# Designs tried in a protein design run: designed miniproteins, single chains, continued (4). Part 53

Each design is a single chain, and the fold is of that chain. pLDDT is the mean over its residues in the fold that is shown.

## One batch from the design tools (miniprotein)

Design m13828
Fold by ESMFold2-Fast:
Structure m13828 (fold): chain A 100 residues (1-100)
Amino acid sequence: SEVERLLEKALELQRLAQEIEDAYANGDFDKVKELAEKAIELLREVRPFLSPETQARVDELIAKAREALEKGDYPAMVAALQEAIDLVTRELARRLEEAR
């Protein structure tokens, strides 16, 4: 179902968030960049299923993460992606609860 597919994407986003934090902690910035691009693609895939307010905030956070990545500001990039992932997973979890 669509709800099950969205839940799977939310879990994948949470795993990517942890992998990004691990790669950053290990100083593997090439891996951080690779995982960041995967997270951004996955955020775009779930974007149509979010409220307009959450869509706008996610768009802002993706733009902020991309700008930080271009500047080599990995702490700012990680923070922006983590905020976007948390926001998306919370909304998807709420929608799953409402579908009960």
Scores: mean pLDDT 83

Design m13829
Fold by ESMFold2-Fast:
Structure m13829 (fold): chain A 62 residues (1-62)
Amino acid sequence: PIELVPREEARRIAEELVEEVPESEHPYATMVAAALVMVAAGDPEGARETIERAEKALEEAE
């Protein structure tokens, strides 16, 4: 299969986006963008884990 984004680079981008989630004007949109980056890299399980981490970041920021 063809991957649009290298998996290691996708993880780095997703981690950066997760850190921005609590400070974002649209935190859920940023969370979805991070998950989509992982899906584009062929890692749907990583996308699920990214959403879970972003949700924890939002909860801890409050």
Scores: mean pLDDT 75

Design m13830
Fold by ESMFold2-Fast:
Structure m13830 (fold): chain A 89 residues (1-89)
Amino acid sequence: LSGSASDEEREEAAKRVAEGETVTLDNITVSSLTRFLSLLPDATEIRFNGKVAYTTAGRVHYDGKFYSHEEFSELVTKKTSTISFKRVK
């Protein structure tokens, strides 16, 4: 899913993650990633640049810390333009 994706495409991608599919976002921006993170269910596994994070209670748990969706998006976009999501049970 590209950074130029519509809101409808983002919602459909978030639904696929909730159903157990792996979704990859390319050309991410702080705004596009923040918006996508808000659509994801809790316990979504996030992989970027060889690292792993998880969604929880409206936040992202990464490296022993809790980040807001915006804070995490700012951190990730400085390190990579590509990020993957998969729901884990």
Scores: mean pLDDT 79

Design m13831
Fold by ESMFold2-Fast:
Parts: sequence; C-alpha cells; structure tokens
Structure m13831 (fold): chain A 93 residues (1-93)
Amino acid sequence: MLSDARIDELEAFLAPRLPALRNEDDAFDALLDYLEAWGAAPAVLEAIRAARAAKDWLTAEKLIFTALETGEPAASPEELLALAEEKIRESEK
C-alpha cells in the first residue's frame, strides 16, 4: 500500500542511480539507503543485511519490497515476510 508520495520518492531516488547499479550488491545498497532514509525499523534493516550475507536474495527482496509497500516503519521482519507470502498467493490466481 504505497502512497503516491512514496512511489514518487522511490522513483526519484532510484532513477538517477539505475545507470550505476551494475550488480545485485549495488541495487540492494541503494534500496537499503532509501529504507534507512525513509525510517524503516532497525530490525528490518538488520534482517535484510543478514539475508543478503547468507545470499538468501529471495528473503532480502521480499523484506525490501514489502516494507516499501506497507508504508509502516514499525513493521517487524516476520510481519513483512508473512505479508509478502500472502501477496504471492493472491497474485497466483
């Protein structure tokens, strides 16, 4: 549930960075910087970094995009993962 303001801010943040994003690390660093600036909970940022360190890219990606979609900075990593799984089920219709 991203607001129009959040979508616009994310697009503005990422657009100038796209030509410099040469690998997954660059992309994740850019998204983590955005989430931190946006005020995401430290536990969420730590969970994303832990998943990335474990090379669990699917979990890292789910955490990042679900955090952006909820617009709820206080959401836990477990809550975000549950929401990501629910969204995947809904899209598989």
Scores: mean pLDDT 69

Design m13832
Fold by ESMFold2-Fast:
Structure m13832 (fold): chain A 86 residues (1-86)
Amino acid sequence: SAEEELLSMLSPEQRRALQAFLTMLEMPESYFEYLEKLDPEKYKKILELKERLEEAIELYREGDKEGARRKVAELAEEIKELLKEP
C-alpha cells in the first residue's frame, strides 16, 4: 500500500513513531473526546498531523514520491515530539 511504501522511506526511529501514531488513531472515539476536553491543543495537533499524513499519502498516489517522502519525514519528527509528552 502507499502507506507501507511511505513507511519504508523513513529511518527505523521515524517508522516506529509513525506506527505508534497510526495505532493511536485506531483508539475509540471516546478516547479522542476525552483528549479534546483535557488538552484541546494536543487534540488539534493530532488532527492536524492526521490531515497532513493523508495529504502525503495522496501525493504518493499521484506520483510525487519525493514530496510525499519529505512530508512524511517532517511528520515523523513532529510525532516523535508529540509522543514524548505525557
Scores: mean pLDDT 81

Design m13833
Fold by ESMFold2-Fast:
Structure m13833 (fold): chain A 95 residues (1-95)
Amino acid sequence: SHMLEEIRRLLERVKELREEFFKAKKEYIESNGDQKARNKMIEAFDRLVKTANEALLLADELIQSSTDPKEIAEAEELALEVGDILLRALGLRRS
């Protein structure tokens, strides 16, 4: 499915953007409040959130439109992984 392949590609991009965000966050902390480092962290976070939202919206579209239970199950699993990445990036980790 083209939609499943696109969701998988977006998830891989979300994983890369997560690493970029945490790297930028570390650089900001180590910079002792440098404004340029802060802006870079914010930009990395915005890119992560935007791409994650694109993945979640596409997964929701597939889940609502598909009649194939295997495609629905895979889209749900991919959406859960994207959601977990976002919750961890926001510091809203479930214990």
Scores: mean pLDDT 87

Design m13834
Fold by ESMFold2-Fast:
Structure m13834 (fold): chain A 68 residues (1-68)
Amino acid sequence: SIHDLPLETQRLIAEILLENPNATAQEILDVLRSKGHEVSLSAVSTAVREIRTRGLGVVPQGPKIPPP
């Protein structure tokens, strides 16, 4: 769960996703490690999923139209 990560790590993941919504878990992991945060790829992947599910920039009615 994202709540298993330090609050500072959670904030950094959220900021990275706000700046780069299409950032991969690997890219986020590399940024976190460069700032001295030791986390696993699995933890980052779970945190990214939970942040997206909680509505960081998500609209209540789902994805924007038109489709890709």
Scores: mean pLDDT 69

Design m13835
Fold by ESMFold2-Fast:
Structure m13835 (fold): chain A 61 residues (1-61)
Amino acid sequence: MEEIKEALARMVLGVGRASNIRSPVSGALMEVSAELVGDKIVVTRRGPVDGYVEEEVIPVE
């Protein structure tokens, strides 16, 4: 279980690193964080300049 959670967290962080996501409002690089909440992974992408926040919920089935 813990090994699966680590793999999912690494995948989520890997997507953040690979996509190099920029805010649609300012074009600034977004900060990516991932948190395991129950049986879901909540990914928060935050624009440090424009206050843009995007959340993605990935269910662990």
Scores: mean pLDDT 64

Design m13836
Fold by ESMFold2-Fast:
Structure m13836 (fold): chain A 63 residues (1-63)
Amino acid sequence: KLVEKVSELLNISKSTASYLVNGIKNNSQSKETLELKEKLIKEHGAETLLNLSYEILEEKLKE
């Protein structure tokens, strides 16, 4: 499952991964979502987050 993959790849909790996945799917611009994205970019790099965002959006398009 996508949430499990994101959780393991970014070394974050499943709850945090679910929050991130839903935030990206809904194009959330909340302060909390933006801060989480910035933290993950700093820890894992912008390219990693960009690739995950593409996978999440592709999954949404197939729903």
Scores: mean pLDDT 76

Design m13837
Fold by ESMFold2-Fast:
Structure m13837 (fold): chain A 85 residues (1-85)
Amino acid sequence: MVTVTPFVRNEYISGVRFVSEDLGGTALGGINSLTGETYAGASGGVERVDVTVTPASAKVGETVTITVTLTGATTETGTGTVTVK
């Protein structure tokens, strides 16, 4: 099985960086924490990783969902959430 943990760093307010490689290193202002998850996919390796943030912007106190999609032998999706502070 292919297991993927979303690689996201929070970089705002408290000096903690929120950055995703597939989000082009985009920092989302006001974000203070990330609840990431690890998911397992099919064997065969990963050829592509796509990351989507929904909504693309949020007010302080709102939750943003990060969806990571792996493409390889099969397509698998993992989700993490971040609360904006």
Scores: mean pLDDT 44

Design m13838
Fold by ESMFold2-Fast:
Structure m13838 (fold): chain A 60 residues (1-60)
Amino acid sequence: EEEEKLIREIAKELGVDEASVRAVMDTLGITAEELKEKLPTIRRMANGGREAAGRPVLPA
């Protein structure tokens, strides 16, 4: 139950759909709580990789 709320919060933080968050969790084999704990690192890496934050990452 709380996991679904965490997924929604992570989706909002990353600017993606909840389904995308679930796909990432499945790919990495981690829980929503684990992903949320890593969120600051993920955001820092994304910001450090591209200073021009005008466009989101392209889904492939």
Scores: mean pLDDT 69

Design m13839
Fold by ESMFold2-Fast:
Structure m13839 (fold): chain A 86 residues (1-86)
Amino acid sequence: PIVPPPLTPKNALTVEDVARRVHEFTGVPEEEVVRRFEEALGLGPDDGLTADQLLEVARLVHELTGVEELQALTMLLSGRRAPPIP
């Protein structure tokens, strides 16, 4: 079964984008975040994240940083310029 790849919009978060945001928000090194995502989700750094994968990433950020899943998800979706939870 061959499924065509999902459309990756210009504003879609890649694993690298998420790792950068996590690093800026929590101070955890980007390379560590990328490695954790690769190990847990099987995603490469250039892979665009779907909504379902963003939920899994929020759980990983919670495990990695101690930030609650909802806070992690909000952080990832809102970006660093407008943090929802200080």
Scores: mean pLDDT 67

Design m13840
Fold by ESMFold2-Fast:
Structure m13840 (fold): chain A 86 residues (1-86)
Amino acid sequence: MEEALERARELIAEGRFEEAARLAEEFYRKGEEAEKAGDYQSALDYYGLAADIYELLSQKDPRYRDKAIEAYAKVLEMAVLLSVPP
């Protein structure tokens, strides 16, 4: 997880914003797949990675801000689901 964020920071530092965005999109998609499978912990982890990468991108390019907000909303949704008693 930390290695994925470090890779995103490297891509952004090199001006490779589209490659960093693709990395975030891939993690967001994995979050959606985990959510559909009922694996809310893995979904939380993947959505969190996407949110962090989009947040870093939004500091350089405001067009990624809505994507960061969307991913953070999914993180909060997964956290609530994990907090509900069985």
Scores: mean pLDDT 83

Design m13841
Fold by ESMFold2-Fast:
Structure m13841 (fold): chain A 78 residues (1-78)
Amino acid sequence: NELVEKGDELAAKGTAEDLYKAGQLYLEAARKSTGKEKIENLQKAVDAYSKAAKLGYEEARRLAMEAAVELTELQLKE
């Protein structure tokens, strides 16, 4: 909960570094949750990392792909 709120605050700032940090917080929240909440937090992590990568934060590109794979695997396995 606090992780998601802090992630939302950082994502709202819109810089590459803040979006990267937001992605880390959403990923942490996803790993501490299950079911629908985990899927939602993984979706937020993918979005934040993808936006950071688009702004030139190259490290976030790989993290976005890794989170997207984890999300896809979770959705396919229910």
Scores: mean pLDDT 83

Design m13842
Fold by ESMFold2-Fast:
Structure m13842 (fold): chain A 66 residues (1-66)
Amino acid sequence: MSMSLFSEMSRVSTLVNKVIEGKMSVEEFIEEIKGKYSVSTLGFAANTLADAKLGTVEEFLKKLLE
């Protein structure tokens, strides 16, 4: 079933908040979203994690796209 980009970004925002709150590790977050969402949503996730000072956009994009 197709998911709208808005719904994908909403789900990713919820998961990023769980990482920031300590309810989920960065590694668990990457495994949860890897291969399940559009490249635009993965780019949004990478930037949001970098904004939270958890790492760099480049590191997260590498993990999410490989």
Scores: mean pLDDT 76

Design m13843
Fold by ESMFold2-Fast:
Structure m13843 (fold): chain A 84 residues (1-84)
Amino acid sequence: MTAHLKVDFKNNEVKVLKDGVKVKFEQYAPGVIKIEVLEDGTLILEADEDMDVVSNRGISLQIKKGEKVEIPVKKGDVLYVTPA
């Protein structure tokens, strides 16, 4: 299954555009949003500005403003997203 998430750093929120994978969000540190994955699937990520994505499971990438990236995920994965 697939979820589509849009990160809004100005409001420190994540908008769920398509709910196909359950996720949990929190502010981890100033300027850092933590996304915890609760189900196996695929996340489509985008943001209102350039975004760095780091996972403790070896994902490290940059998503440019207006671009979408598909990331395969499994339950228990954690992604940290910051403005790039």
Scores: mean pLDDT 83

Design m13844
Fold by ESMFold2-Fast:
Structure m13844 (fold): chain A 93 residues (1-93)
Amino acid sequence: SKEKEISIKLAVATVELAGAEVDFKVAVKNGQLTPEQAQQLQQLIDEMKRLMKEMLKAIKEKDYETFNELFTQFETLVRQFMEILGIKSSPVR
């Protein structure tokens, strides 16, 4: 069902956001970030949280087109976060 597919995407986004927050805290504690990088990563986390709130609203309204657009934006922010932090992502072709 569409509802199940959306729920799986929301669960993925929730886990990704939690992971990003943990990875950021670890990198800050280890002194691995410039002040500029730390500010950029914090801004990305804040924007991911904002998109998560809008995604939840879209689900409540059953606006799955808007949810999918927001989810794509969220995934883009996650990739940008991982690239700045230097986290190894899964191999891409």
Scores: mean pLDDT 85

Design m13845
Fold by ESMFold2-Fast:
Structure m13845 (fold): chain A 63 residues (1-63)
Amino acid sequence: KPSKEVLDLEVELALKTMQLAIYRKEAERARAQGDDDTVAHYQAEIDRLEEEIKRLEEKIKEL
């Protein structure tokens, strides 16, 4: 049985994974429009979320 702390982290991981999917869709839309500034913005957010997800996965594995 996972602890409440593990469950809270799993929920945060799920939410960040959903946000990552949204930002990937927005980056694809911006690329289709040739909006390089918007692509760069969403790529930075994607990179940030990927690092946060990796950190959360490592933290969950330690518990």
Scores: mean pLDDT 84

Design m13846
Fold by ESMFold2-Fast:
Structure m13846 (fold): chain A 71 residues (1-71)
Amino acid sequence: SANIEKALELLREAAKLTKNEEVLELIDKAGVLLSLGRVDEAIELLKKARKLTKNEEVLKLLEEAIRLLQE
């Protein structure tokens, strides 16, 4: 899916920017779930990462990824 591929690219950028290890772990796990087609589970992890991040650029990337994955 083009939306999954775009979301994975946004998550890769968020992972490079974040200095929060818990946020990074959630992004990495969500990426694995997306590669397995487990979209709803990935969205739940990304929503948790969104609540934990204090970085505005990471927040924007996570919000856009969630939007794409929700159709």
Scores: mean pLDDT 88

Design m13847
Fold by ESMFold2-Fast:
Structure m13847 (fold): chain A 63 residues (1-63)
Amino acid sequence: MLRLGVRARAVADYKAKTPEELDIKKGDEVLVLEVRPDGRARVRSLKTGKEGWVPLEHLELVL
Protein backbone atom coordinates (compact mmCIF):
# COMPACT_ATOMS: atom_id res chain seq x y z
CA MET A 1 0.00 0.00 0.00
CA LEU A 2 1.50 3.34 -1.06
CA ARG A 3 -0.11 5.52 1.65
CA LEU A 4 -2.98 3.35 2.88
CA GLY A 5 -2.50 2.62 6.58
CA VAL A 6 -0.69 4.02 9.61
CA ARG A 7 1.30 1.89 12.06
CA ALA A 8 -0.04 1.80 15.61
CA ARG A 9 0.56 -0.14 18.82
CA ALA A 10 -2.04 -1.54 21.22
CA VAL A 11 -1.89 0.24 24.62
CA ALA A 12 -4.27 -2.29 26.22
CA ASP A 13 -5.74 -5.74 25.63
CA TYR A 14 -9.04 -5.81 23.73
CA LYS A 15 -11.44 -8.73 23.33
CA ALA A 16 -13.63 -8.80 20.22
CA LYS A 17 -17.34 -8.41 21.11
CA THR A 18 -18.64 -8.96 17.55
CA PRO A 19 -17.43 -11.04 14.57
CA GLU A 20 -16.20 -7.85 12.86
CA GLU A 21 -13.93 -6.95 15.80
CA LEU A 22 -10.36 -8.13 16.40
CA ASP A 23 -8.73 -9.51 19.55
CA ILE A 24 -5.54 -7.58 20.36
CA LYS A 25 -3.02 -7.70 23.19
CA LYS A 26 -1.12 -4.80 24.73
CA GLY A 27 2.05 -4.24 22.70
CA ASP A 28 0.71 -5.73 19.44
CA GLU A 29 1.56 -3.72 16.32
CA VAL A 30 -1.21 -3.07 13.81
CA LEU A 31 -1.74 -1.20 10.57
CA VAL A 32 -4.69 1.23 10.79
CA LEU A 33 -6.66 0.98 7.54
CA GLU A 34 -9.77 3.02 8.35
CA VAL A 35 -11.11 5.21 11.19
CA ARG A 36 -14.81 5.82 11.78
CA PRO A 37 -16.21 9.05 13.32
CA ASP A 38 -17.53 6.96 16.26
CA GLY A 39 -13.93 6.23 17.36
CA ARG A 40 -13.57 2.73 15.87
CA ALA A 41 -10.58 1.73 13.73
CA ARG A 42 -10.26 -1.08 11.20
CA VAL A 43 -6.81 -2.57 11.66
CA ARG A 44 -4.64 -5.39 10.33
CA SER A 45 -2.60 -7.27 12.93
CA LEU A 46 1.07 -7.41 11.88
CA LYS A 47 1.43 -10.53 14.06
CA THR A 48 -1.46 -12.61 12.61
CA GLY A 49 -2.44 -10.78 9.38
CA LYS A 50 -6.09 -10.71 10.51
CA GLU A 51 -8.29 -7.63 10.08
CA GLY A 52 -11.04 -6.26 12.29
CA TRP A 53 -12.42 -3.31 14.21
CA VAL A 54 -11.02 -2.09 17.55
CA PRO A 55 -11.66 1.06 19.61
CA LEU A 56 -9.24 3.79 18.54
CA GLU A 57 -8.61 4.60 22.24
CA HIS A 58 -6.83 1.21 22.56
CA LEU A 59 -4.24 2.26 19.93
CA GLU A 60 -1.23 4.58 19.96
CA LEU A 61 0.10 5.79 16.59
CA VAL A 62 3.77 4.97 15.95
CA LEU A 63 5.31 8.08 14.38
Scores: mean pLDDT 77

Design m13848
Fold by ESMFold2-Fast:
Structure m13848 (fold): chain A 97 residues (1-97)
Amino acid sequence: SEDAAFYERLAKRVEENKDSPVADEELKEKLLKEIEEAIERLKKFPTEEAKRAVEKLEEIKKKFEELYEKKELTKVEAEAMIEVLRRETEKLLEYLE
């Protein structure tokens, strides 16, 4: 499944970056805020695509909170995810116009 593949890729990236500095609380809060802002923007659209994207972002938020609590969320991964979230959210919003 696509969701299983995503979590497998995330786990692999965490392992590949294990020697990288762990994300601090400020960077973790910035990442979670970006996810929450994307969810809020997408919730304004009454489409199945937007609803599915919101559900996926809520799962991603929970997964990154778990990684941070385990001290497995690296600075590199958190910064990369912020960039991916910004790019993919803007693309989806342009599509939903």
Scores: mean pLDDT 77

Design m13849
Fold by ESMFold2-Fast:
Structure m13849 (fold): chain A 71 residues (1-71)
Amino acid sequence: SHMEKIKEEVIKEVVEKVKETLAKNPDLSELDLVGLANQKVAELGREKGLSTEDTVEVANEVIDEVTKLYK
């Protein structure tokens, strides 16, 4: 659906930005990147018109991808 496509685009964009931030700032902790991911998902979700429920779902998926970078 249109909404599924938007959710996937937000996930991809935020994960890419988090990876870029980590590459520039390798001393950042997992907690720092989780905080950044939550902030960016909230900002982009609002911009793209995601519901609160969809924004939470997207945030959980981005956080899962971010935590994998430290495992």
Scores: mean pLDDT 84

Design m13850
Fold by ESMFold2-Fast:
Structure m13850 (fold): chain A 81 residues (1-81)
Amino acid sequence: SREEYREELEQGLKLAEEIKRRYADDEAVQKAADEAIRALEEGLRAIDEGAPLDEISRLMAEAYRKLGEAMALAREREAKE
């Protein structure tokens, strides 16, 4: 449902923002987190604008792909500290 997609996108946005705050001095992590934030915000806007569920699903998949990239990079940085 739209409500389930909204909740997942909001949770993803919170996580992306937390990663961005934690790695404030890491340019690569900042870039990946910013890309994830933009994709997550795009998904939330699509929900607010009444986009079809198939479009919202595609946007959520792309947003979580970008979030996964930011998370993987953050994990790599944590392991090297």
Scores: mean pLDDT 86

Design m13851
Fold by ESMFold2-Fast:
Structure m13851 (fold): chain A 86 residues (1-86)
Amino acid sequence: MEEVEELVKAAVDTFETDIPKLKEYLSTLPLSEEDRKEIEKLLEEIKKIVEEIKKAKSVEEALEKLEELRKKVGELQEYLKEVLSK
């Protein structure tokens, strides 16, 4: 049980490290105002889910939020792929 909690924490730490790096990278790209706003919205939603995982009172709650995080990251990846392939 505690081992799963450490795994969830490691995932959170990874996203907390990667999100600022991604934001810096995206700031160098010539994105439209609409695309930039949508990406910033998705990044904010991801950050909120990460904060919810950190506040989870049980492993079950943390895993449920981690699944939400995976879905939201997937949405961001699809959007970035579409924008960057234009």
Scores: mean pLDDT 76

Design m13852
Fold by ESMFold2-Fast:
Structure m13852 (fold): chain A 73 residues (1-73)
Amino acid sequence: GAGRAAAEEVRRLIEEGASAEEVARVAQNSLDMAATLGLVSPAEAARAARAVTEALRAGDYERALEILESVPG
């Protein structure tokens, strides 16, 4: 699903040492694309993007990935 694709990209960026802001930007873009394609609602995508950003800022990468993987699509 859309969330799993976003989680895979986020995991790659974390392995490359990307900043939390860069990772959050990529996650937001992936969720926005999924909403544009009708895979998730815009409200669901916005909710997930906010939760992921908060987890990344807290340094909780595991939680950020879990949130992305839970996104329906």
Scores: mean pLDDT 81

Design m13853
Fold by ESMFold2-Fast:
Structure m13853 (fold): chain A 85 residues (1-85)
Amino acid sequence: SPMDQIIDDVVRWVRNFGDMYNVPEEETERVIRELERAVRNEDVDRFKELVRDLMISVGVPEENAENMANRLGGLVSDRLTLAKQ
């Protein structure tokens, strides 16, 4: 389904980010579960918050974390809208 494809892409992004920044596996799996829930609930604001918080937790500057969260959240929002067509 289009929803499952969005979730698969989000999971890949989190795993790649976790590997790049040496995020513990337990934390990576927690973030994946929360982001999947946000996507399934169509809660784009919660999705952005989770991405921002993950990035800040590994030392990404707050402005850069907000910019990335807004960009990724916008892409998820657009794909969710298209999936309803």
Scores: mean pLDDT 89

Design m13854
Fold by ESMFold2-Fast:
Structure m13854 (fold): chain A 62 residues (1-62)
Amino acid sequence: LAAQLQAEIDALVKEGMKRAKEASFEEATKISEEVGQKVKDLLDELARRTAELARRQAEIAS
């Protein structure tokens, strides 16, 4: 799961950098902000899933 999220983050960063290279400075700034927000959302999702997994482990272990 973490490896898949890391791959998605890497792909988003690479796509954003490619688009930013062809864009104006203002457009590149907006692209960077959008990519940064998506990366933050993915990291928040990873934290949530990790907490949920820990809770389920505690319940299963009784």
Scores: mean pLDDT 76

Design m13855
Fold by ESMFold2-Fast:
Structure m13855 (fold): chain A 70 residues (1-70)
Amino acid sequence: DAAAEAAAHARSEAALKAMNRTVTISYFDKDGKVKTADIVLKPGATHQSVLKAAKEAMDKGDNTTVVAEE
C-alpha cells in the first residue's frame, strides 16, 4: 500500500528529526531558483560533515533530507 508506505516513511523521518537537531539550508540552483534542504545533525556532526551533506542535498534536488553524522 503506497499510502501506508509513505505514512510510515514520514513518521520515521519525523522521529529522526525529533531525536536530532535539524538545520534548513537555502541555496540557488543553476537556474537561479531558491531551493531548500533539511540536514539532520547527529551527535558528533562537524561543520565539514554538514557542508558535505549540503552538497549531497544539492545534487539530489529540492526538499531533500540528508543526515550529517561525522
Scores: mean pLDDT 71

Design m13856
Fold by ESMFold2-Fast:
Structure m13856 (fold): chain A 89 residues (1-89)
Amino acid sequence: MTVEDLKRLLEKLGVKRVHARVYYPDGTLLYEGDLSVDELAQLLEQLIKELKATHMGVSQDPSDPKVLTVVLGDADGNVVARVHIEALE
């Protein structure tokens, strides 16, 4: 999945703003804040560049479809970051 695919998914769900939490693989919190969908897309593009991620996976929480987890992976299959997204408005 690309950042553009995620942006389109959020727009189809009627999501305008999200609460985002970015973690390193060890669980260290890198960033937390409320973002527009456009600001989230910019954050993800920057993380992909800085961490040299080659893969992006997205999953919805089975108990709450407004909760998403984005996993960024490198070419060797290692997780380089996780982004927890909660839809606001």
Scores: mean pLDDT 83

Design m13857
Fold by ESMFold2-Fast:
Structure m13857 (fold): chain A 67 residues (1-67)
Amino acid sequence: SAADQQIQQLQQDQQQRHIALDARTEREAKKLSPRQAALLRGATEGIKTIDSAVTQHEIDQIRKNAQ
């Protein structure tokens, strides 16, 4: 369905954002102390958690409207 295609696109877009964010985080972490690198990686995981929650909310709205 059109709703299933929209959901798949949202999931793919989220995966691409997370891949790009992880790559950027690892590049920056290499320039930092072990403690600073750990804090940066923790912040990245927090951002990914929030992004996943927002994406899930958008998916839930699409599913509800596709009835």
Scores: mean pLDDT 91

Design m13858
Fold by ESMFold2-Fast:
Structure m13858 (fold): chain A 91 residues (1-91)
Amino acid sequence: SSIDNAKKTVDKIWAATEARIAADPAKRSAYLEQGFQRIALALRLQFNLSESQVNELSERLLEIHREWLATGDSAAARQRMKELAVETVKK
C-alpha cells in the first residue's frame, strides 16, 4: 500500500542516517539535515506531492529535528517521521 511504502521509505533513509551518525558522531547535525532532506525528496518524488504538502512536511521535519536534539530519542523521532509521511501522502 502507499502507506506501507511511505513507512518503508522513512525506515530505509533513517537507518542509513543512523549508520552514518554511528560512523562519525561529530557530523550528527549535518547527517540529520541530509536525512530529513532525503526523506522529503523521496516522498515528493514517490507520491507526487504538491508544493503545499512539501512545505508542511518541511516545517514538521524541523519540529522533529528540534525534538530529537532535545531528547536524543531516535526511536521516537523515527515513529513521528513515519506518522508525518503517512499524513502527508493521505492528503
Scores: mean pLDDT 79

Design m13859
Fold by ESMFold2-Fast:
Formats: C-alpha cells, sequence, structure tokens
Structure m13859 (fold): chain A 100 residues (1-100)
C-alpha cells in the first residue's frame, strides 16, 4: 500500500543519513559522500512521486536504480564491515518496497 511504501521510504531515508554520517566519521571525502547520499535520496523521492501518481512500473524501475547504487556502494566499502552492514539493511528496505 502507499502508506506502507511511505513508511519504508522514511526508514530508508534515515538509514541513508546514518550511512552518510558513518562514512564521513570514518574519514571518507565529505563532498563525495554527500553527493552519493543526495543521489540516493533523489531516487527515493522520485520513487515516492511515481507511487503517489499510481505509476507502479516507474516506481519499480526507480527502486531498481537505487538498489544498483547501493550494491555499487557495498562493493566500494567491502573493507568496512560496519558500513556494509548498514548498506545491506538499506538494500533490504528497498527490496521490501519493491514487494508492495
Amino acid sequence: TLEEIKKLAMELNDKIVEIETLQIENGEDQKEVIEESQKQMDLLARALELAEAGDWEGMQKTLEELLKLLEEQIEKNKDNPEIVKKLEEAKKLVEKMREL
């Protein structure tokens, strides 16, 4: 349902902010980390706009793009288990949104 999608999107947004904070605290480049998290947040916002418009196909495609970005971020952060764990949690939230 749209309400469940909105709830999961809020949880995912919070997780993206948590991951951003953790990457910055671990000494990653602040500008690059912020650009990466902003791109993810923009895709999430787009997915919600599409869901509200009843464009489920558009939402699914946008969530697939977000999932791909998260998988690329996991690969880049393979040597940091804490960041990988949080990214896997974010990936799970995207997958739950896609099942609705």
Scores: mean pLDDT 86

Design m13860
Fold by ESMFold2-Fast:
Structure m13860 (fold): chain A 69 residues (1-69)
Amino acid sequence: SEILEKLQKLLTREVILKGSNLLSQEEAKEIIEQLPLSKEIKDKLLEKVNEKEEVTGGELVNWLKELLS
């Protein structure tokens, strides 16, 4: 999936820059907003992010896979 490839590239970049695979809620939201997703899917991802203070890159990828199925 092109969207998953973009997400993985963004997450790899964030890990390199921060030395961590943990994203704050704000950082995860910024990544989601950059993805070419419908508003409905973005809203669902943002709802999941709002339930956590920190999100791993792997969690974000898995949520996206689930919502795009």
Scores: mean pLDDT 73

Design m13861
Fold by ESMFold2-Fast:
Structure m13861 (fold): chain A 104 residues (1-104)
Amino acid sequence: SLEEKLKKAIKEVEEKLNVEPYELTEEEFEFLKGLVEETLKIIKENKNIKVSEETLLKVIVLVHYRVKNDENITDEEIGKILGISKKTAKKILEALREALPFVP
């Protein structure tokens, strides 16, 4: 399920950042689910973006962690932390920005 995939992505991002487990509020979890669903729509409509759902989930979680700590995150930093190309990270960030206005 999307919920199980999202929980797995949260745990994997926490391990990569070497941070203590973060307990999301119900509202934050539902927000992240909505953001994933809207971002996946944009990616599916943009045929030149090839990314796994697992990778997309990890990028969304990582960005959320940085934003919560009032920190900026770059496509280069995402690439280094998650082991993906800067180009892939940039495309996902652009899709996220396009998706954000449609999340409840």
Scores: mean pLDDT 80

Design m13862
Fold by ESMFold2-Fast:
Structure m13862 (fold): chain A 75 residues (1-75)
Amino acid sequence: SVAEALERINAVLRDLQARLAQLIAQKAPLSQILQAVLDAAREMIAILKEQMADDPLGQRLIKILEEEMELAKKL
């Protein structure tokens, strides 16, 4: 459901925020920061595919996130 997708995505974003704060405090290299962001993006795509695959908005968000991830991999 959309409500379940939003709840799970909000949890992923909260976890990412906490992880980024920790990495920045530890002066982690940019590669580790980028990896944390990419891991969160993959998890959000998986949630959208599970909960909103048949929703036109869900389909558009999945496509945008997948395209952004491919661009990020190329840098």
Scores: mean pLDDT 83

Design m13863
Fold by ESMFold2-Fast:
Structure m13863 (fold): chain A 81 residues (1-81)
Amino acid sequence: EEEALKVAEKLKNPELAEQFKQYIRDLKAAIEAGDVQKAKAYLNVLIQLLEEAVWNGEIDPETAEKFLELIEKYKAEIDAL
């Protein structure tokens, strides 16, 4: 959670950064609760926001790669539920 929130703060758009942080928190809460459907929904929103941020040049390639690593980790956590 803390690492993912730190990566979100690297986004240049403050509104997008706050959306990322909120969905990361919601995703983690859903995973901890074992709510697979809710966790998958939040993960999909984060993936869409990341794709939008990359397309708009809101983050550098290194930060985008770090987000992809975090998304892969969350996918694995959800699949383990």
Scores: mean pLDDT 78

